# Designs tried in a protein design run: designed miniproteins, single chains, continued (2). Part 89

Each design is a single chain, and the fold is of that chain. pLDDT is the mean over its residues in the fold that is shown.

## One batch from the design tools (miniprotein)

Design m7085
Fold by ESMFold2-Fast:
Structure m7085 (fold): chain A 89 residues (1-89)
Amino acid sequence: KVEEELRRILRESIEEARKNPKEVDKKEVEELKKKLLELAKRTLPQEIIELLEEKIEEAEREGERLGTNQPVYLFVVRTYEFLKEYFSA
């Protein structure tokens, strides 16, 4: 189910960022975030969109603690890929 996968992707994204923290282009992250939210608004019920936005904020907070935007970058990229595959079936 989507909610469980969003939580898993967030955990894995934070764990990866902790092991190998690096900075990603902020404009690239913003564009990917925009694409993810546009896809979510077309495919997901409102309650899941709210959960997704909450998890993005959580990834951003963890990134602030680690001094990198890697957690939000990985979460956004992996979630976008998951949703594309999920709705292509």
Scores: mean pLDDT 83

Design m7086
Fold by ESMFold2-Fast:
Parts: C-alpha cells; sequence; structure tokens
Structure m7086 (fold): chain A 61 residues (1-61)
C-alpha cells in the first residue's frame, strides 16, 4: 500500500497523472488533489518512496 502510494507520488511528479490515479485506486485510495500534491511535494523534497507514500495516504485520508 505505502510503496504503491509512493510510486503514485513519483508518477504524478513526472506528469503521469493517469498512472498515479491507477496506482492509488489499486490500493483502495481515492486520488484527491490534496493527496496528489502532498505526495509530489514529499518526493521532490528528497524523501524516500515509503515516506512520500505515507504522506500521500495521510493527506488523502
Amino acid sequence: KVELAGEAAIAQGEGNGARAKELLESVGLEPTPEGMLAGVIAARAGLSKEEAGLIAIKAIE
């Protein structure tokens, strides 16, 4: 769950919103604008994929 959310954050940061949405939905998360933005910011700040995924999940929930 966390690792796939981290992959989604990376995909969103690369401009691949369709892939990011698919990854989040695959783990039962709704791809909210807040969650997507939080994940992108975390990934760009140099946090690990796992940390970016946790931040995205927290922002979505």
Scores: mean pLDDT 73

Design m7087
Fold by ESMFold2-Fast:
Structure m7087 (fold): chain A 89 residues (1-89)
Amino acid sequence: MESEKVDYLRVQIYLLILKLDNSDKEKIIKVNERFKSIKEMEEGLKEEILDILGKNSIEEAEEELKNRPDYEELLKKAKEIIKKILEEY
């Protein structure tokens, strides 16, 4: 996979995590142990999204992904990854 496609997949996964309910966000935190709270995770993921894409807002990041010709496949793959994480908990 090209480096660019890997970065866009990571951003799409992070964007989907930010849209999960608090119950599912708690599962993500417990599985990865990277973040101590939902707020720390939301702040960290937002910062990483903006850094990866060189954007100033989450809205601009979402727009860039939606304009990709591979957006539907990228979204599907990201959803499958999140579903597997949530199912393993």
Scores: mean pLDDT 78

Design m7088
Fold by ESMFold2-Fast:
Structure m7088 (fold): chain A 67 residues (1-67)
Amino acid sequence: TVTIDIGIGGRPVGTVTFTDEDAQVAALPGLGAGAEATTGAPVTLEESYTADGRLVRTLDLSAIPRP
C-alpha cells in the first residue's frame, strides 16, 4: 500500500491510500524517478505556487477508482 497527501489548487484535501499496487506512483517525469511499478494507468503530478508563494503538488487521480 502507498499513502500520499493530496493537495488541489493549494488546499489540502486529505490523504489517499492506494490499496492496489497498480495504482501506485509510476516512473514518470515529475513523479518518483526510479519507481519500479508498471501501472497501466499513469497519474499526473502538477506543481504550482499558491498566492502566498507556497509550492503545491497536485495529483490527477482520475484513473484510480474513488470510494
Scores: mean pLDDT 44

Design m7089
Fold by ESMFold2-Fast:
Structure m7089 (fold): chain A 82 residues (1-82)
Amino acid sequence: LAEAVRAALPEAKAFLEKFEEKLKELGASEEEAEKAKKLLEEAYEVGVRALVDGALPLEEAQEINEKKVEEVGKILKKALER
């Protein structure tokens, strides 16, 4: 699992770059797109800490990441409503 997460890191970064670019294309501001990317980066780091380092209980990491995903969802909805 730890090895698989490390191997996926370049793909995760590439995805976040494309995601930020796509949000801007959809009409999100640069600030909104950057915030959404940062929230997803933080969610990935929380997942790594829980699954790779064992530094966080899985339940706690899931709760933290659910809140971060909700914030990203709000940014997406706001951009799509334009």
Scores: mean pLDDT 74

Design m7090
Fold by ESMFold2-Fast:
Structure m7090 (fold): chain A 62 residues (1-62)
Amino acid sequence: EVRERGLLAAAKVAQEALDTGMSPEEVRERTEKALLEAGLSPEWARRVADGVAQAVADTQAL
């Protein structure tokens, strides 16, 4: 379904960003755009992107 496909795409973007040392704010923006491209609603895309950005920030803090 579109939701699962969007979540997988977001996860891949987050992993790449972590590898390159991208900031959590950049991750949020890129993830949100990827989710919108996958066909998720703007509100859903924003919530998921926020969660992904938080996961990246948590990993960077450790």
Scores: mean pLDDT 75

Design m7091
Fold by ESMFold2-Fast:
Structure m7091 (fold): chain A 94 residues (1-94)
Amino acid sequence: VPSVEERFRAVFDRLLARAVAAEAAGDLETALLYLEQMAVAFYLFGLEHRLSEEELRALRDWALAAVRARLSPGLAATFERWLETAVARVLEEL
């Protein structure tokens, strides 16, 4: 049975694959919607599971590496800004 983090990573990878497909199709609006869903999923996962600052940082670094490897620099930069906001909000609420 997958761990909670493995399940989160599977959901994230599925959303990322959809964002990649949308960008490849020239549908930037749909790509941005999936990136927003990924940032929201990160926020909710961090908050629900009360991740430590170290765990949040490690998961953030993993998520950024995955996005940078598969999406254009512009979309990756947008996601990075949204992800940093999500991390800050989790830390503020814990």
Scores: mean pLDDT 86

Design m7092
Fold by ESMFold2-Fast:
Structure m7092 (fold): chain A 92 residues (1-92)
Amino acid sequence: MEREENTRKLLEKELELRKRKELSTKEKYEELIELAEELEDEDMKFILEAEKKVLETGEEPKEEEVKELEERAKKLEKVFEEMVEKQRKELE
């Protein structure tokens, strides 16, 4: 699936950003949002923008936004599971 490659790039970027102790959590989110936009991953972009907004404002998302976030996160989790299974088969 095309989304598997995009998810992998986002995970690699997140791991790289975790090693950069000089960056704030907000700056790390901005880098991930930029990559998600470049990859046209609307689900990941929506999730990251919502998380960044909570960090900036301290306000929790509305119930309807939380449900949208959960649905999008569930789709990404499935892509991640498929990617892990594919990698496991390639190594065996």
Scores: mean pLDDT 72

Design m7093
Fold by ESMFold2-Fast:
Structure m7093 (fold): chain A 79 residues (1-79)
Amino acid sequence: MEKEKQEELRKLLEEGNLALQVKTLEILVEKGLTVEEVDEDILFEAMLKAKEWVEKNREKLPKEEELKKRYEELAKKLA
């Protein structure tokens, strides 16, 4: 993966869009991946799919409290 795409990925994660982060983790978990198996290309593709989903579903996104709980559950599955 190109360095510029990696920096773009980091910015997407750092911008605090919790819904994007949760959806990215859901995609990775659905593929049965652990954090050690996630390469740059897999992560970037998952982030792009997550961004598209969030943009299409922005009006019906879960509440921040539900997203935070989901993030914690998914992060444990990837570890």
Scores: mean pLDDT 72

Design m7094
Fold by ESMFold2-Fast:
Structure m7094 (fold): chain A 92 residues (1-92)
Amino acid sequence: SSEDEKLIKEAVERTERLLEKLEANPEKQKEAAQGLIEMIKEIETDNPEVQKAREETIKTAEDYIAGKASFEEFKKKVIEFTRLLVEEEVKK
């Protein structure tokens, strides 16, 4: 529904704004990535697409902390995961 689409859009935009603030504060980026890994590990889902996005987001965040991935790759995965998670919760 249009209402579901609006809620998904608002959640994604909120996440994008948070990540933009982190991008402006490089000293906080890796600490925030570590905190996100811990929070995402607590999320349980039976949806295979959300599970896959969760695993990929954790891996990208770990790679970012290790200097193997860019902040842009980390940001992209966090936004993708947020969209899928909210879409699943709203459409259930």
Scores: mean pLDDT 83

Design m7095
Fold by ESMFold2-Fast:
Parts: structure tokens; sequence; C-alpha cells
Structure m7095 (fold): chain A 55 residues (1-55)
């Protein structure tokens, strides 16, 4: 799976969880965990956090 596909799948899942009532704080923690695991670049993690906060 490409890094772009991982980022797109993570964003889709996080937006769904936000719509279902997950807090932005919980979602931010998940994005930081994925970045720490090396699954997202710092740039991808920042873009995903911004998109989730804006939604």
Amino acid sequence: MTPEEVAANALAALLRWKAEGASVEELDKMVRTLQAAGLLTPEQAEAIRAAVRAA
C-alpha cells in the first residue's frame, strides 16, 4: 500500500469517527500515534489533523 493510500484511509476513518461522536482530542492522538509508528509523514499528519478539525 502506498503512503498516499495509507493517509487517505486514515483520513476517511478519522472523519467517520468524528461524525460518530469521537472528540477532536482523541482523533489528534490517533494521528500522532500513526506518525510515531512511521505510517504517516509529518506533513501528512499535519494535513489530516487540519482536515479533521475543519470538518
Scores: mean pLDDT 79

Design m7096
Fold by ESMFold2-Fast:
Structure m7096 (fold): chain A 61 residues (1-61)
Amino acid sequence: SPAHERALAEIRAVYREALKAWAEDPSLDLTPYLSRMHRIAVEHDVPLAEMWAAVQEVSAA
């Protein structure tokens, strides 16, 4: 659905933000970013496996 596709795009965007922040400060606690991604997945009924697949795609790029 369009909402599901938007949720996956938002999850990928949050993870990209986390990677940029972590590159500038490697001591940064990433827990707030992980919590944001998890909440987006739950709010839009995105399976956690699909959320992590989207995160893996960003990490591989």
Scores: mean pLDDT 83

Design m7097
Fold by ESMFold2-Fast:
Structure m7097 (fold): chain A 80 residues (1-80)
Amino acid sequence: MEKAIEAAEKIGKKLEAEGKVEEAKERKQYLLDSLKTYQELTETIKTKGKELSKEELEGLQQEKKASEAIIQKALKEAEE
């Protein structure tokens, strides 16, 4: 989780160094929003998952997986 924030900052810093200040701001916001969604979905599944229908739980798990993919892609880009 901490690594996702660090990745967002690292990507943003690279864009800022290239003079792409607006792109840096938008990229950081997108990654932070994705991280927030991932955290909220993780907490919801953990606390209420057993009380949800199978279909609702699968839906939340798919959205969590999508947010995780965005975060993992950012982590990979930060390594490059």
Scores: mean pLDDT 79

Design m7098
Fold by ESMFold2-Fast:
Structure m7098 (fold): chain A 67 residues (1-67)
Amino acid sequence: ADAIVSLPREQIAELAEALAEELRRQGQLERAEELLDLAERIRQGKASEEEIREVAELGVRHSTQRS
């Protein structure tokens, strides 16, 4: 489902940051840094819609949000 693309960029960036924090707690430091970089690119409007959607999907799965 592509409903996630309706989320504002700020929300999607926050999801990426939350996922990065969880990965850092698990010792996945490199993956956390990659997600933080992607979150900044999303906030700056430099990420593609496909990249934004992928991050939103990962964030939704991590946060167990369903709507």
Scores: mean pLDDT 70

Design m7099
Fold by ESMFold2-Fast:
Structure m7099 (fold): chain A 88 residues (1-88)
Amino acid sequence: VEPLTTDELLRRLAPQMTVPELDIALGVSHALKDEPPSPALQAALDAIRAEEVPLVDKGLREYRNDKEKLDEFHKELAARIQARLDAA
């Protein structure tokens, strides 16, 4: 079995990740400079980091005491991230 590239790994795992796991995966992707993601995926990751990752902190602050709202927030965030990765 050929090892997955950073691109393939992120595309396969992103739909199954919690938001903290996805943030870690984005950080790992940045560290894997020997196998950088495709330019289209890098642009999507940059957009996620600039637009979606700051919403994680906002969601945690606003919904920390409401598990149902926090779970729905994470579900919507994961769907937006998946859509960006699928478009790349």
Scores: mean pLDDT 62

Design m7100
Fold by ESMFold2-Fast:
Structure m7100 (fold): chain A 76 residues (1-76)
Amino acid sequence: PLVLKQELSEAEVEELIESMKEMSEKSGRKLEFYNLEEEKTEIKLQTEPDTTLHVKIEVVETPEGKKYLVTTTLEK
């Protein structure tokens, strides 16, 4: 599997979620949200019959404000 780890701002996370919603609407596939804890969210989108985009978001408080640790995995 391909794994991408990023540190994103709140605005970048909102853009990522919006992009996933657009992919869901265009493909007719369900976008699934899993809220594991207040600071942890997982999102899954099946992009193809055998391919799932899995995004894990963790919110971390820093002296500079909130940071979003995002792990994106493409599973076939």
Scores: mean pLDDT 76

Design m7101
Fold by ESMFold2-Fast:
Structure m7101 (fold): chain A 85 residues (1-85)
Amino acid sequence: SLEQQAQQLLQQMQQLISDTEKRLEENKNNPEKRRQILLETRRQLDQLMDQLFSLIDQITDPSLRNQFLSQAKSILSSYLGLVQR
């Protein structure tokens, strides 16, 4: 279903953030590598977000759309938190 596909994309994004945090910690003394990791993560995150928004546009239930958009905002906030470290 569209809901299951959206939930899978959200899980992939959450996993991407988790993996990125781990990679940043492993590279805490390498600013150039940290920058590269953040840029690669942003590119992947943007792709997943585009796929998510395409699915959300097909969901007719406004409550579900708002729930998925809220979760996407939370993921973006997590990414921004990593950039500010």
Scores: mean pLDDT 89

Design m7102
Fold by ESMFold2-Fast:
Structure m7102 (fold): chain A 72 residues (1-72)
Amino acid sequence: MQMAVDRAEDLLRTAERHLDEFRRTRDVAALDAAEAHLAEASRLIDEHGLPEELWERVDELSRRVVEARRAL
């Protein structure tokens, strides 16, 4: 379980960094990368039954991705 938690946390941190990059650069590739990392994190969280705190982070970052795409 710990390796799955660490991987999910890394994916969420990477997605957040890509969202920050998109805000600075407006590069849609950064937004696509954030979305891909969130999808992988969500899969790991669901597959391994990881803590609710990780789901809350996925939900928050997913809302940010949706808002960013609507602004395109």
Scores: mean pLDDT 83

Design m7103
Fold by ESMFold2-Fast:
Formats: C-alpha cells, sequence, structure tokens
Structure m7103 (fold): chain A 61 residues (1-61)
C-alpha cells in the first residue's frame, strides 16, 4: 500500500541519517493510515518513528 511504501522509505532515510526526509515520509504514512482507518499498531509505529526522527533532527541542528 502507499502507506506501507511511505513508511519503508521513512525507515530507509532514518537509517541513512536523513531525519528531515524521514519526517516527511513518516508524516505521509500517518496521514494515509488515518485515512484508510488501518490498525492502531501500524499508526502508533509510524507516530513513534516520527517522534524519534524529530528528536534526532533537533540534536543535529
Amino acid sequence: SEAEEAFREGVKLYQAGDYQGAIEHFSRAIALYREQGLDTPLLKGAQTMLALAQRELAKLQ
């Protein structure tokens, strides 16, 4: 799905240290999960990764 693809891209960018890119993709995954009414665990996972990416970005700026 588009939400799963956005999440996977976010993870790849996070692992590469591109936290801004990761934030954009995790935010898109969250929006798509909410729109599709998908499982709470998937939405929570994306929200957790977004928070971690934001925290890492804040440390580097």
Scores: mean pLDDT 82

Design m7104
Fold by ESMFold2-Fast:
Structure m7104 (fold): chain A 69 residues (1-69)
Amino acid sequence: GKEELLKKGEDYGVLSVILGGQGKVEEARKYGELGVKYAEEAGDKKAKEGMRNAMELGVKLGEEAIKNA
């Protein structure tokens, strides 16, 4: 149901940030996009926005990790 889709979206959003922190930019992007998709499928506009923000953060963290390595 909607609740399960939202939880899955949040789990992928968190995973995106973790992978970003590890410098894994493409993986952060991939899982961040999945988080956005699950929130969209749930029909929750606010959750979709939150997942977009998590994806952007994950990608940014990954780019910074690569620059500072």
Scores: mean pLDDT 86

Design m7105
Fold by ESMFold2-Fast:
Parts: sequence; structure tokens; C-alpha cells
Structure m7105 (fold): chain A 95 residues (1-95)
Amino acid sequence: MEAGKKALEEALETLPEEERKRLRTTLEAIEKLAELVEEMNLDEEEREKLAKALEELVEMLLAGKPREEVRRKAKELGIPEEMLDLLIEAVEALK
């Protein structure tokens, strides 16, 4: 998350105002998501499992799966609803 956030922030300096606003919304959602992950006090293995789970949920959202199906999968993977909502916000802002 950190490396990707820095790359996006650098790109923002060269982008038109409309594109900057979209990317800023995505960055804000990613920042809140990162804060929630840090508050979970996960070890390295747990962080890796969480990253894979979030990646799977992102793939489902990009594939246009119904929100109900995505929420069910998030519960199966142990992802908090607050974290899923931020992930949905980030993906929608990227459109």
C-alpha cells in the first residue's frame, strides 16, 4: 500500500484537476484502510493472508459481482465490514 500510494501522489502533481480529484478520493480510502489494518495488530503471516483476501475481494468487485456475494465472501475470509466498505469506495473512485 505505501509504495503504491507514493507513486499515485507523485502522479497527482502532473495530472489535470478532475483526475487529481478521483485519485485523491482513492488515496483517502486506501489511507483509511491502511489505518484499520494497522489497528488489527497483525503479524507477518496474518498480514499476508489479509492482503490475499483483499485482492480476491477487489477482483470480485472489478468483475461486477453483486455486493451481497462480495459481503458473503468477506465474512468467509474474516474481513470486517468497515474494511470492505472502504475497499468498495476505493474501487468505485478508481472508475
Scores: mean pLDDT 73

Design m7106
Fold by ESMFold2-Fast:
Structure m7106 (fold): chain A 96 residues (1-96)
Amino acid sequence: SKVEEALKNYEYLSTSSLPASVLAGADVLYIGLLIEGESEERAIEAGVELLRSHPSGTDEDADHYRNYRTLLGSLSEKEKKEFLKKAKEIDEKIAK
C-alpha cells in the first residue's frame, strides 16, 4: 500500500544519520514552496537537494525523502490519518 511504502521511507529517514533538524528544514522548504505556488515536484526536489547538500546526507537519504514526499502527496485524507498514527508509533519507538 502507499501508506506502508510512505512509512518505510519515513522510518529509514528517522533512523538515518541525518540530524532531525535537517529533515525538518527540508519539510519547511517543501511547505514554503507550495505556499509560494510552486509545483509539488519542484518543492520535493528542493527538499531532496537540501538533504544531498548536507555533509551527513547521502543519495539514499535523498531517494527516501523523494519517495516519502511523493507518496504522502498521493494519499487520501483517510490514508494520511493512518500514516500519521503509524508515524507516531515509529517516533515513540525511536525515542526510547
Scores: mean pLDDT 80

Design m7107
Fold by ESMFold2-Fast:
Structure m7107 (fold): chain A 93 residues (1-93)
Amino acid sequence: DVSTLIGLQIEAIGMMYEAKMSDENRKFVLDVIKKLSVDDGLEFVDLFKEKLKENPKKTEEGIKLAIEGSSQEEISKYLGPKLAKLVMKAKEK
């Protein structure tokens, strides 16, 4: 579990640095990964990787909205419904 969590964080860090994400957004994403279960964290990283490759700027806007406390519906317009649901689940921890 600890090794899997560390692996997910390292993978996310690499992707976020390639996308030139802000420190605030990177910190939020890593916190989401830490708060999710291993299964949810794996799904989150896979979906986040996909979104970041498709449109890094739109993905960052979605993360920013999540940090600012926007609704799941608003976040899903940027991140998609599955990723928005996982972000909201992590915020409740």
Scores: mean pLDDT 81

Design m7108
Fold by ESMFold2-Fast:
Structure m7108 (fold): chain A 68 residues (1-68)
Amino acid sequence: MEKIKKEEPNFSEEEKKEVEALKLGLEIYKKADEKTLEELVKWAEENSDWSTDEIVDFLKEKYEELKK
């Protein structure tokens, strides 16, 4: 059966946002074309100075676009 154990209860707000970004990234990866992934890689290289909060917001917008 799947484990429901947190194991690391020491989750900060930053860590929670990073987990949210990872989940959004995986959803995008599953739905996005290779072209969209290439664009995301280029965007990440050009905007590597962005905060986790800005990255999460950007990924949410991309995810909504893919849901159309």
Scores: mean pLDDT 68

Design m7109
Fold by ESMFold2-Fast:
Structure m7109 (fold): chain A 92 residues (1-92)
Amino acid sequence: LAEEAEKLAAVDPLKAAELYEEAGRKLAEEGNLEEAAEYFIKAADLRLSVDPKDLRAGNLYLAAGKLYELAGNYEKAEEAYEKGEKVFELAV
């Protein structure tokens, strides 16, 4: 999934974002919380590259923040929450 997403990122960023989100969900289920959060960040970044007001990108950043928080990485959690909040500010 992640390797396929990497190859698609330049040609189909929304499809790549879907694959990163799926990879992130699988990693979270396996208990790899920080890696799951990293893939949700990649998915959100790709969605924002297509639409800077994409609400799903905002939600993916918030999901990543929660996963970083659960993993004890409060610095990355704060960064992810700030990115998500910024997307919602622009979407209004």
Scores: mean pLDDT 82

Design m7110
Fold by ESMFold2-Fast:
Structure m7110 (fold): chain A 95 residues (1-95)
Amino acid sequence: YDGNVLIRKGIVDRLIDSIRWVHEHGSPEEQREMDEYALRQAKLLIEEAKNEKNPEAKKKIVEDVIRLLETVIRLTTDPELREQARKLLEEAKKV
């Protein structure tokens, strides 16, 4: 499971870096598109975590999705996207 966990962490880390970059240098439209993309990825990760049979791998997916969602909550300027991220964060914590 460690190999898959490390690959997923790397993908999520790159996405978080991209979100930070777009929020520092991008237009409001690019920021919104990136935040929406991040929320779609978070939904997929939550579903992956729900289907994960290994408890330690599941915990690592949940940790990665929490980091992604906390980044969106902190950086997004859209109140609707922030609220969607908060709801997904609560869902992720219950997995």
Scores: mean pLDDT 85

Design m7111
Fold by ESMFold2-Fast:
Formats: C-alpha cells, sequence, structure tokens
Structure m7111 (fold): chain A 64 residues (1-64)
C-alpha cells in the first residue's frame, strides 16, 4: 500500500540521519569542537522533513 511505501522511505531517511548523528557525537568526543557546518545543515534539514522541529532547532543553533 501507499502507506507502507511511505513508512519504508521515512524509516530509511531516519536511519541515515541517526548514522550521521552518531558520527557527529564521535567527532565531538575526539576533537572537543562542534561538528562541521555541512553535517549540521544536513541534520537540521533532515529532521525538519521528518517533523522533528525541536531537534532541527538544536542543530540550527549550533550553526550560529
Amino acid sequence: SEAARRARLEAGRQRVLEEIDAMMAEMNAMGGGKPSNAMLVMLARGHEKLGRLEQAKKYRELLK
């Protein structure tokens, strides 16, 4: 069904964002600095598309 197809696509996008988020946490632990602007933009936009407005705001704030 269309609903099942949408759920599968959304789960795939969420998985990618979670993988990037894990990478960001690892980078922060290693360098003590903030993640790259490219990663922050990707995370913010991805979370917005998934309706995660609170999470998107946090990443946007890190961009300054």
Scores: mean pLDDT 73

Design m7112
Fold by ESMFold2-Fast:
Structure m7112 (fold): chain A 100 residues (1-100)
Amino acid sequence: SKMDEIKKVVEEAAKKIKEILEEARKKGLISDGAYNFAVAMLDEFVESVPSMSAEEVIKAVESLKDFLVDLGKALKLPEEVIKKIEEVFDEALKKLKEIL
């Protein structure tokens, strides 16, 4: 059940980030290629979670947050979009640390 809780937190966070990116794509703020790349990375991460320890998941979430924030800055996404992505990751990290 602890791993099921971890998986649920990660799946919910990935879903929220995909929704933020989809809205950015609809507004022409991100290319289809960049959107598809980010979605593929999120999907690969979700699929890898069952093979990880809780501590490995936390480190992977922190690394993925840093990567996607840096990517958003490089793509010149509006600050409010980047902040929404950061807030989703920070909420997920808080929940994951509470499960530990």
Scores: mean pLDDT 88

Design m7113
Fold by ESMFold2-Fast:
Order: structure tokens, then sequence, then C-alpha cells
Structure m7113 (fold): chain A 83 residues (1-83)
């Protein structure tokens, strides 16, 4: 899972640098995760985590891969912990 989060963070940073809106980034990340063979439930959680992480990165004005990876990991853990 950590490897997937790192790859997703790198992809998100690349798309942000190209000026892609969050909605388009979410679509491209979903396709990437589906192509890796992740279950639909994990794809849905990671796409939500990435969208939330990007919003937090915008507020912090920090779009580094390291910051996005940390924020994605935090958001994914929070979403997975819902009972």
Amino acid sequence: MEEVIREVARLAVELLQKGEPISNIAIKIRKFLEEKGLPKEEVDLLVRAVSRAILKAKQRKDFSVETLEELIREEYAALKARR
C-alpha cells in the first residue's frame, strides 16, 4: 500500500503542475489504480483521500511529493477507520 500511495502522490503532483483541476486528477488517478488491479472499494477510498489531500496542500501552498504522500496517507487512514 505505501508503494501505491507514493506512486499516486507523484502522479497527482505531475497533474497539478500541468494545471489539471481536482476533478480531472481524480479521474486519472482512478484509472491508474484500476489498471493496477486494486479492488473497487480501495480505489474509491484512495481517490477520496487524494482529493482531500490536494485541498489541504492548496491551503498549505505546499505541493511537494513528500507533502502529498503524507497527506494522502493521513486521509486514507482516516477514511479506512470509519466504523
Scores: mean pLDDT 82

Design m7114
Fold by ESMFold2-Fast:
Structure m7114 (fold): chain A 94 residues (1-94)
Amino acid sequence: SMEEKIEELKKRAEKGDVGAYIALAGLYFDQGKVDEAVEAMRKALELAKKNNDLETARLIYQLAQEMYQRYPDNPKVRELLEEAKKILEELEKK
């Protein structure tokens, strides 16, 4: 079921699986649960920064741009986009 899939992704995400946070954010976003999607994506972004994972940071920035296209007036989405851009720029310098 969808609920079982979400719970499995949550358990993997809590163990530091960045891909699980990204998948969870996508499922929440598709359900219109924008706040929950942003929170999951922020956690993925924090892990990408901690791991110096440039490719994952680029992916998250692209996904944040897609979220912004759909919810341009949502302040949490705008904040996520700006944070993702900042972290990507920091990782590209090192």
Scores: mean pLDDT 88

Design m7115
Fold by ESMFold2-Fast:
Structure m7115 (fold): chain A 67 residues (1-67)
Amino acid sequence: MEITLASASDSDSLSPERQAALNRAFAELREEWLEALKATKTFDELSQVSVEVARRIRERAERYLAE
């Protein structure tokens, strides 16, 4: 069902710290993502929002790890 393979391919070795950071980033951005999704109504917009969210999640996670 889920695409765990893609995640494993990108992050060969996920530390529990990185998993926690990603989970927190996802939870924080979850509401923003839902709001953005409600605003978008086309595949193009959905695709762009998805890319933006993925980038922001990683950036937020990096900040958690840096701090």
Scores: mean pLDDT 68

Design m7116
Fold by ESMFold2-Fast:
Structure m7116 (fold): chain A 90 residues (1-90)
Amino acid sequence: ADLAAAEARIPELVKEFREALEAGFPLYYGHLEAMRAYVFDDVPVEKADEIAKANQVPIKPEEFDEVVEEVEEILRALLERQAAKAAARA
């Protein structure tokens, strides 16, 4: 129930994220690299912060569609990890 409800919110979060990017919210490639490393490679938050700071190349409007798809994938993976962690505690 919780996972399905959280997954139902992903399209809304992705839409809000895209709207923020189009409004000029600054997102750097380092932020994407940090999110991927944190979610998929299980790096600690301190290493993710270092990755985010290492690459401050801004994401260009022509890349927004690809970046939005990648963020959706990261959010889905993060939800699955959080659901598995919650189930292990129950």
Scores: mean pLDDT 76

Design m7117
Fold by ESMFold2-Fast:
Structure m7117 (fold): chain A 96 residues (1-96)
Amino acid sequence: KGEEVLKKFAELIYQALKDNAEELVITLEKDGKKYKIVIKRNEDGTVEVSIIDENGNTLYSATYPFENFVLPEEVVKLLKDPNTKIIDYKTKRKKP
């Protein structure tokens, strides 16, 4: 289960990059609780990754250079948990 979730998450990131999306939001469920993973591309060439709980509290946030971007350990731990599943995802493009 955890391995399948990690693969699906990687596929969503690849698709968002291919589509040149500015923002990807993936909603996860673990032990009946919902979490949002928000990945934003900034104009300065950085990527911001945040973990947000169902009440809108930020549990984790970090910014990385896009060319050196790898999934944060905190996100990887959440995705590898066998009780975690992906329930929704959305991409956003920059408004003109």
Scores: mean pLDDT 76

Design m7118
Fold by ESMFold2-Fast:
Structure m7118 (fold): chain A 69 residues (1-69)
Amino acid sequence: SRLAAIVEEIERARPEIEAQREEIRQMLEEGLKKAKENNLWNEKLEEVAEAIERIIAGAPAEELAELEL
């Protein structure tokens, strides 16, 4: 199962990924907000979104969507 494999991989490196992912994700989210506020949504939004996807590479959006009940 793809999800099981991803979860197990994340769990193994969780301390390192958790520390970097959470901190970087917050920075990216803040950058995204400022990009929207400064009307830089066209190019900057896509760049930030791709960066977030890389951070969540171990947990794709598909898995996050499943958590949304």
Scores: mean pLDDT 55

Design m7119
Fold by ESMFold2-Fast:
Structure m7119 (fold): chain A 74 residues (1-74)
Amino acid sequence: MMSEEELEDEIMVALARMWRGIAKIAVEQGNLEAAREAVERMRRLLEEYEKRSDNEEAIKEIREIIREAEELVK
């Protein structure tokens, strides 16, 4: 059974992937404001997660997802 900590880590990565998807769709539709907002939400998600988690693998994965989203909105 998934631990509470393990479940939170998976949820945080899933949320980051969701916002990356939203950013991609927004860029494809020409809505750069929505795309930039999605990236900002991902950055805030990571900042709050880093304050309470030492899971370096999850943090690294979220950082990579944010980097990919940032490349989409350039």
Scores: mean pLDDT 83

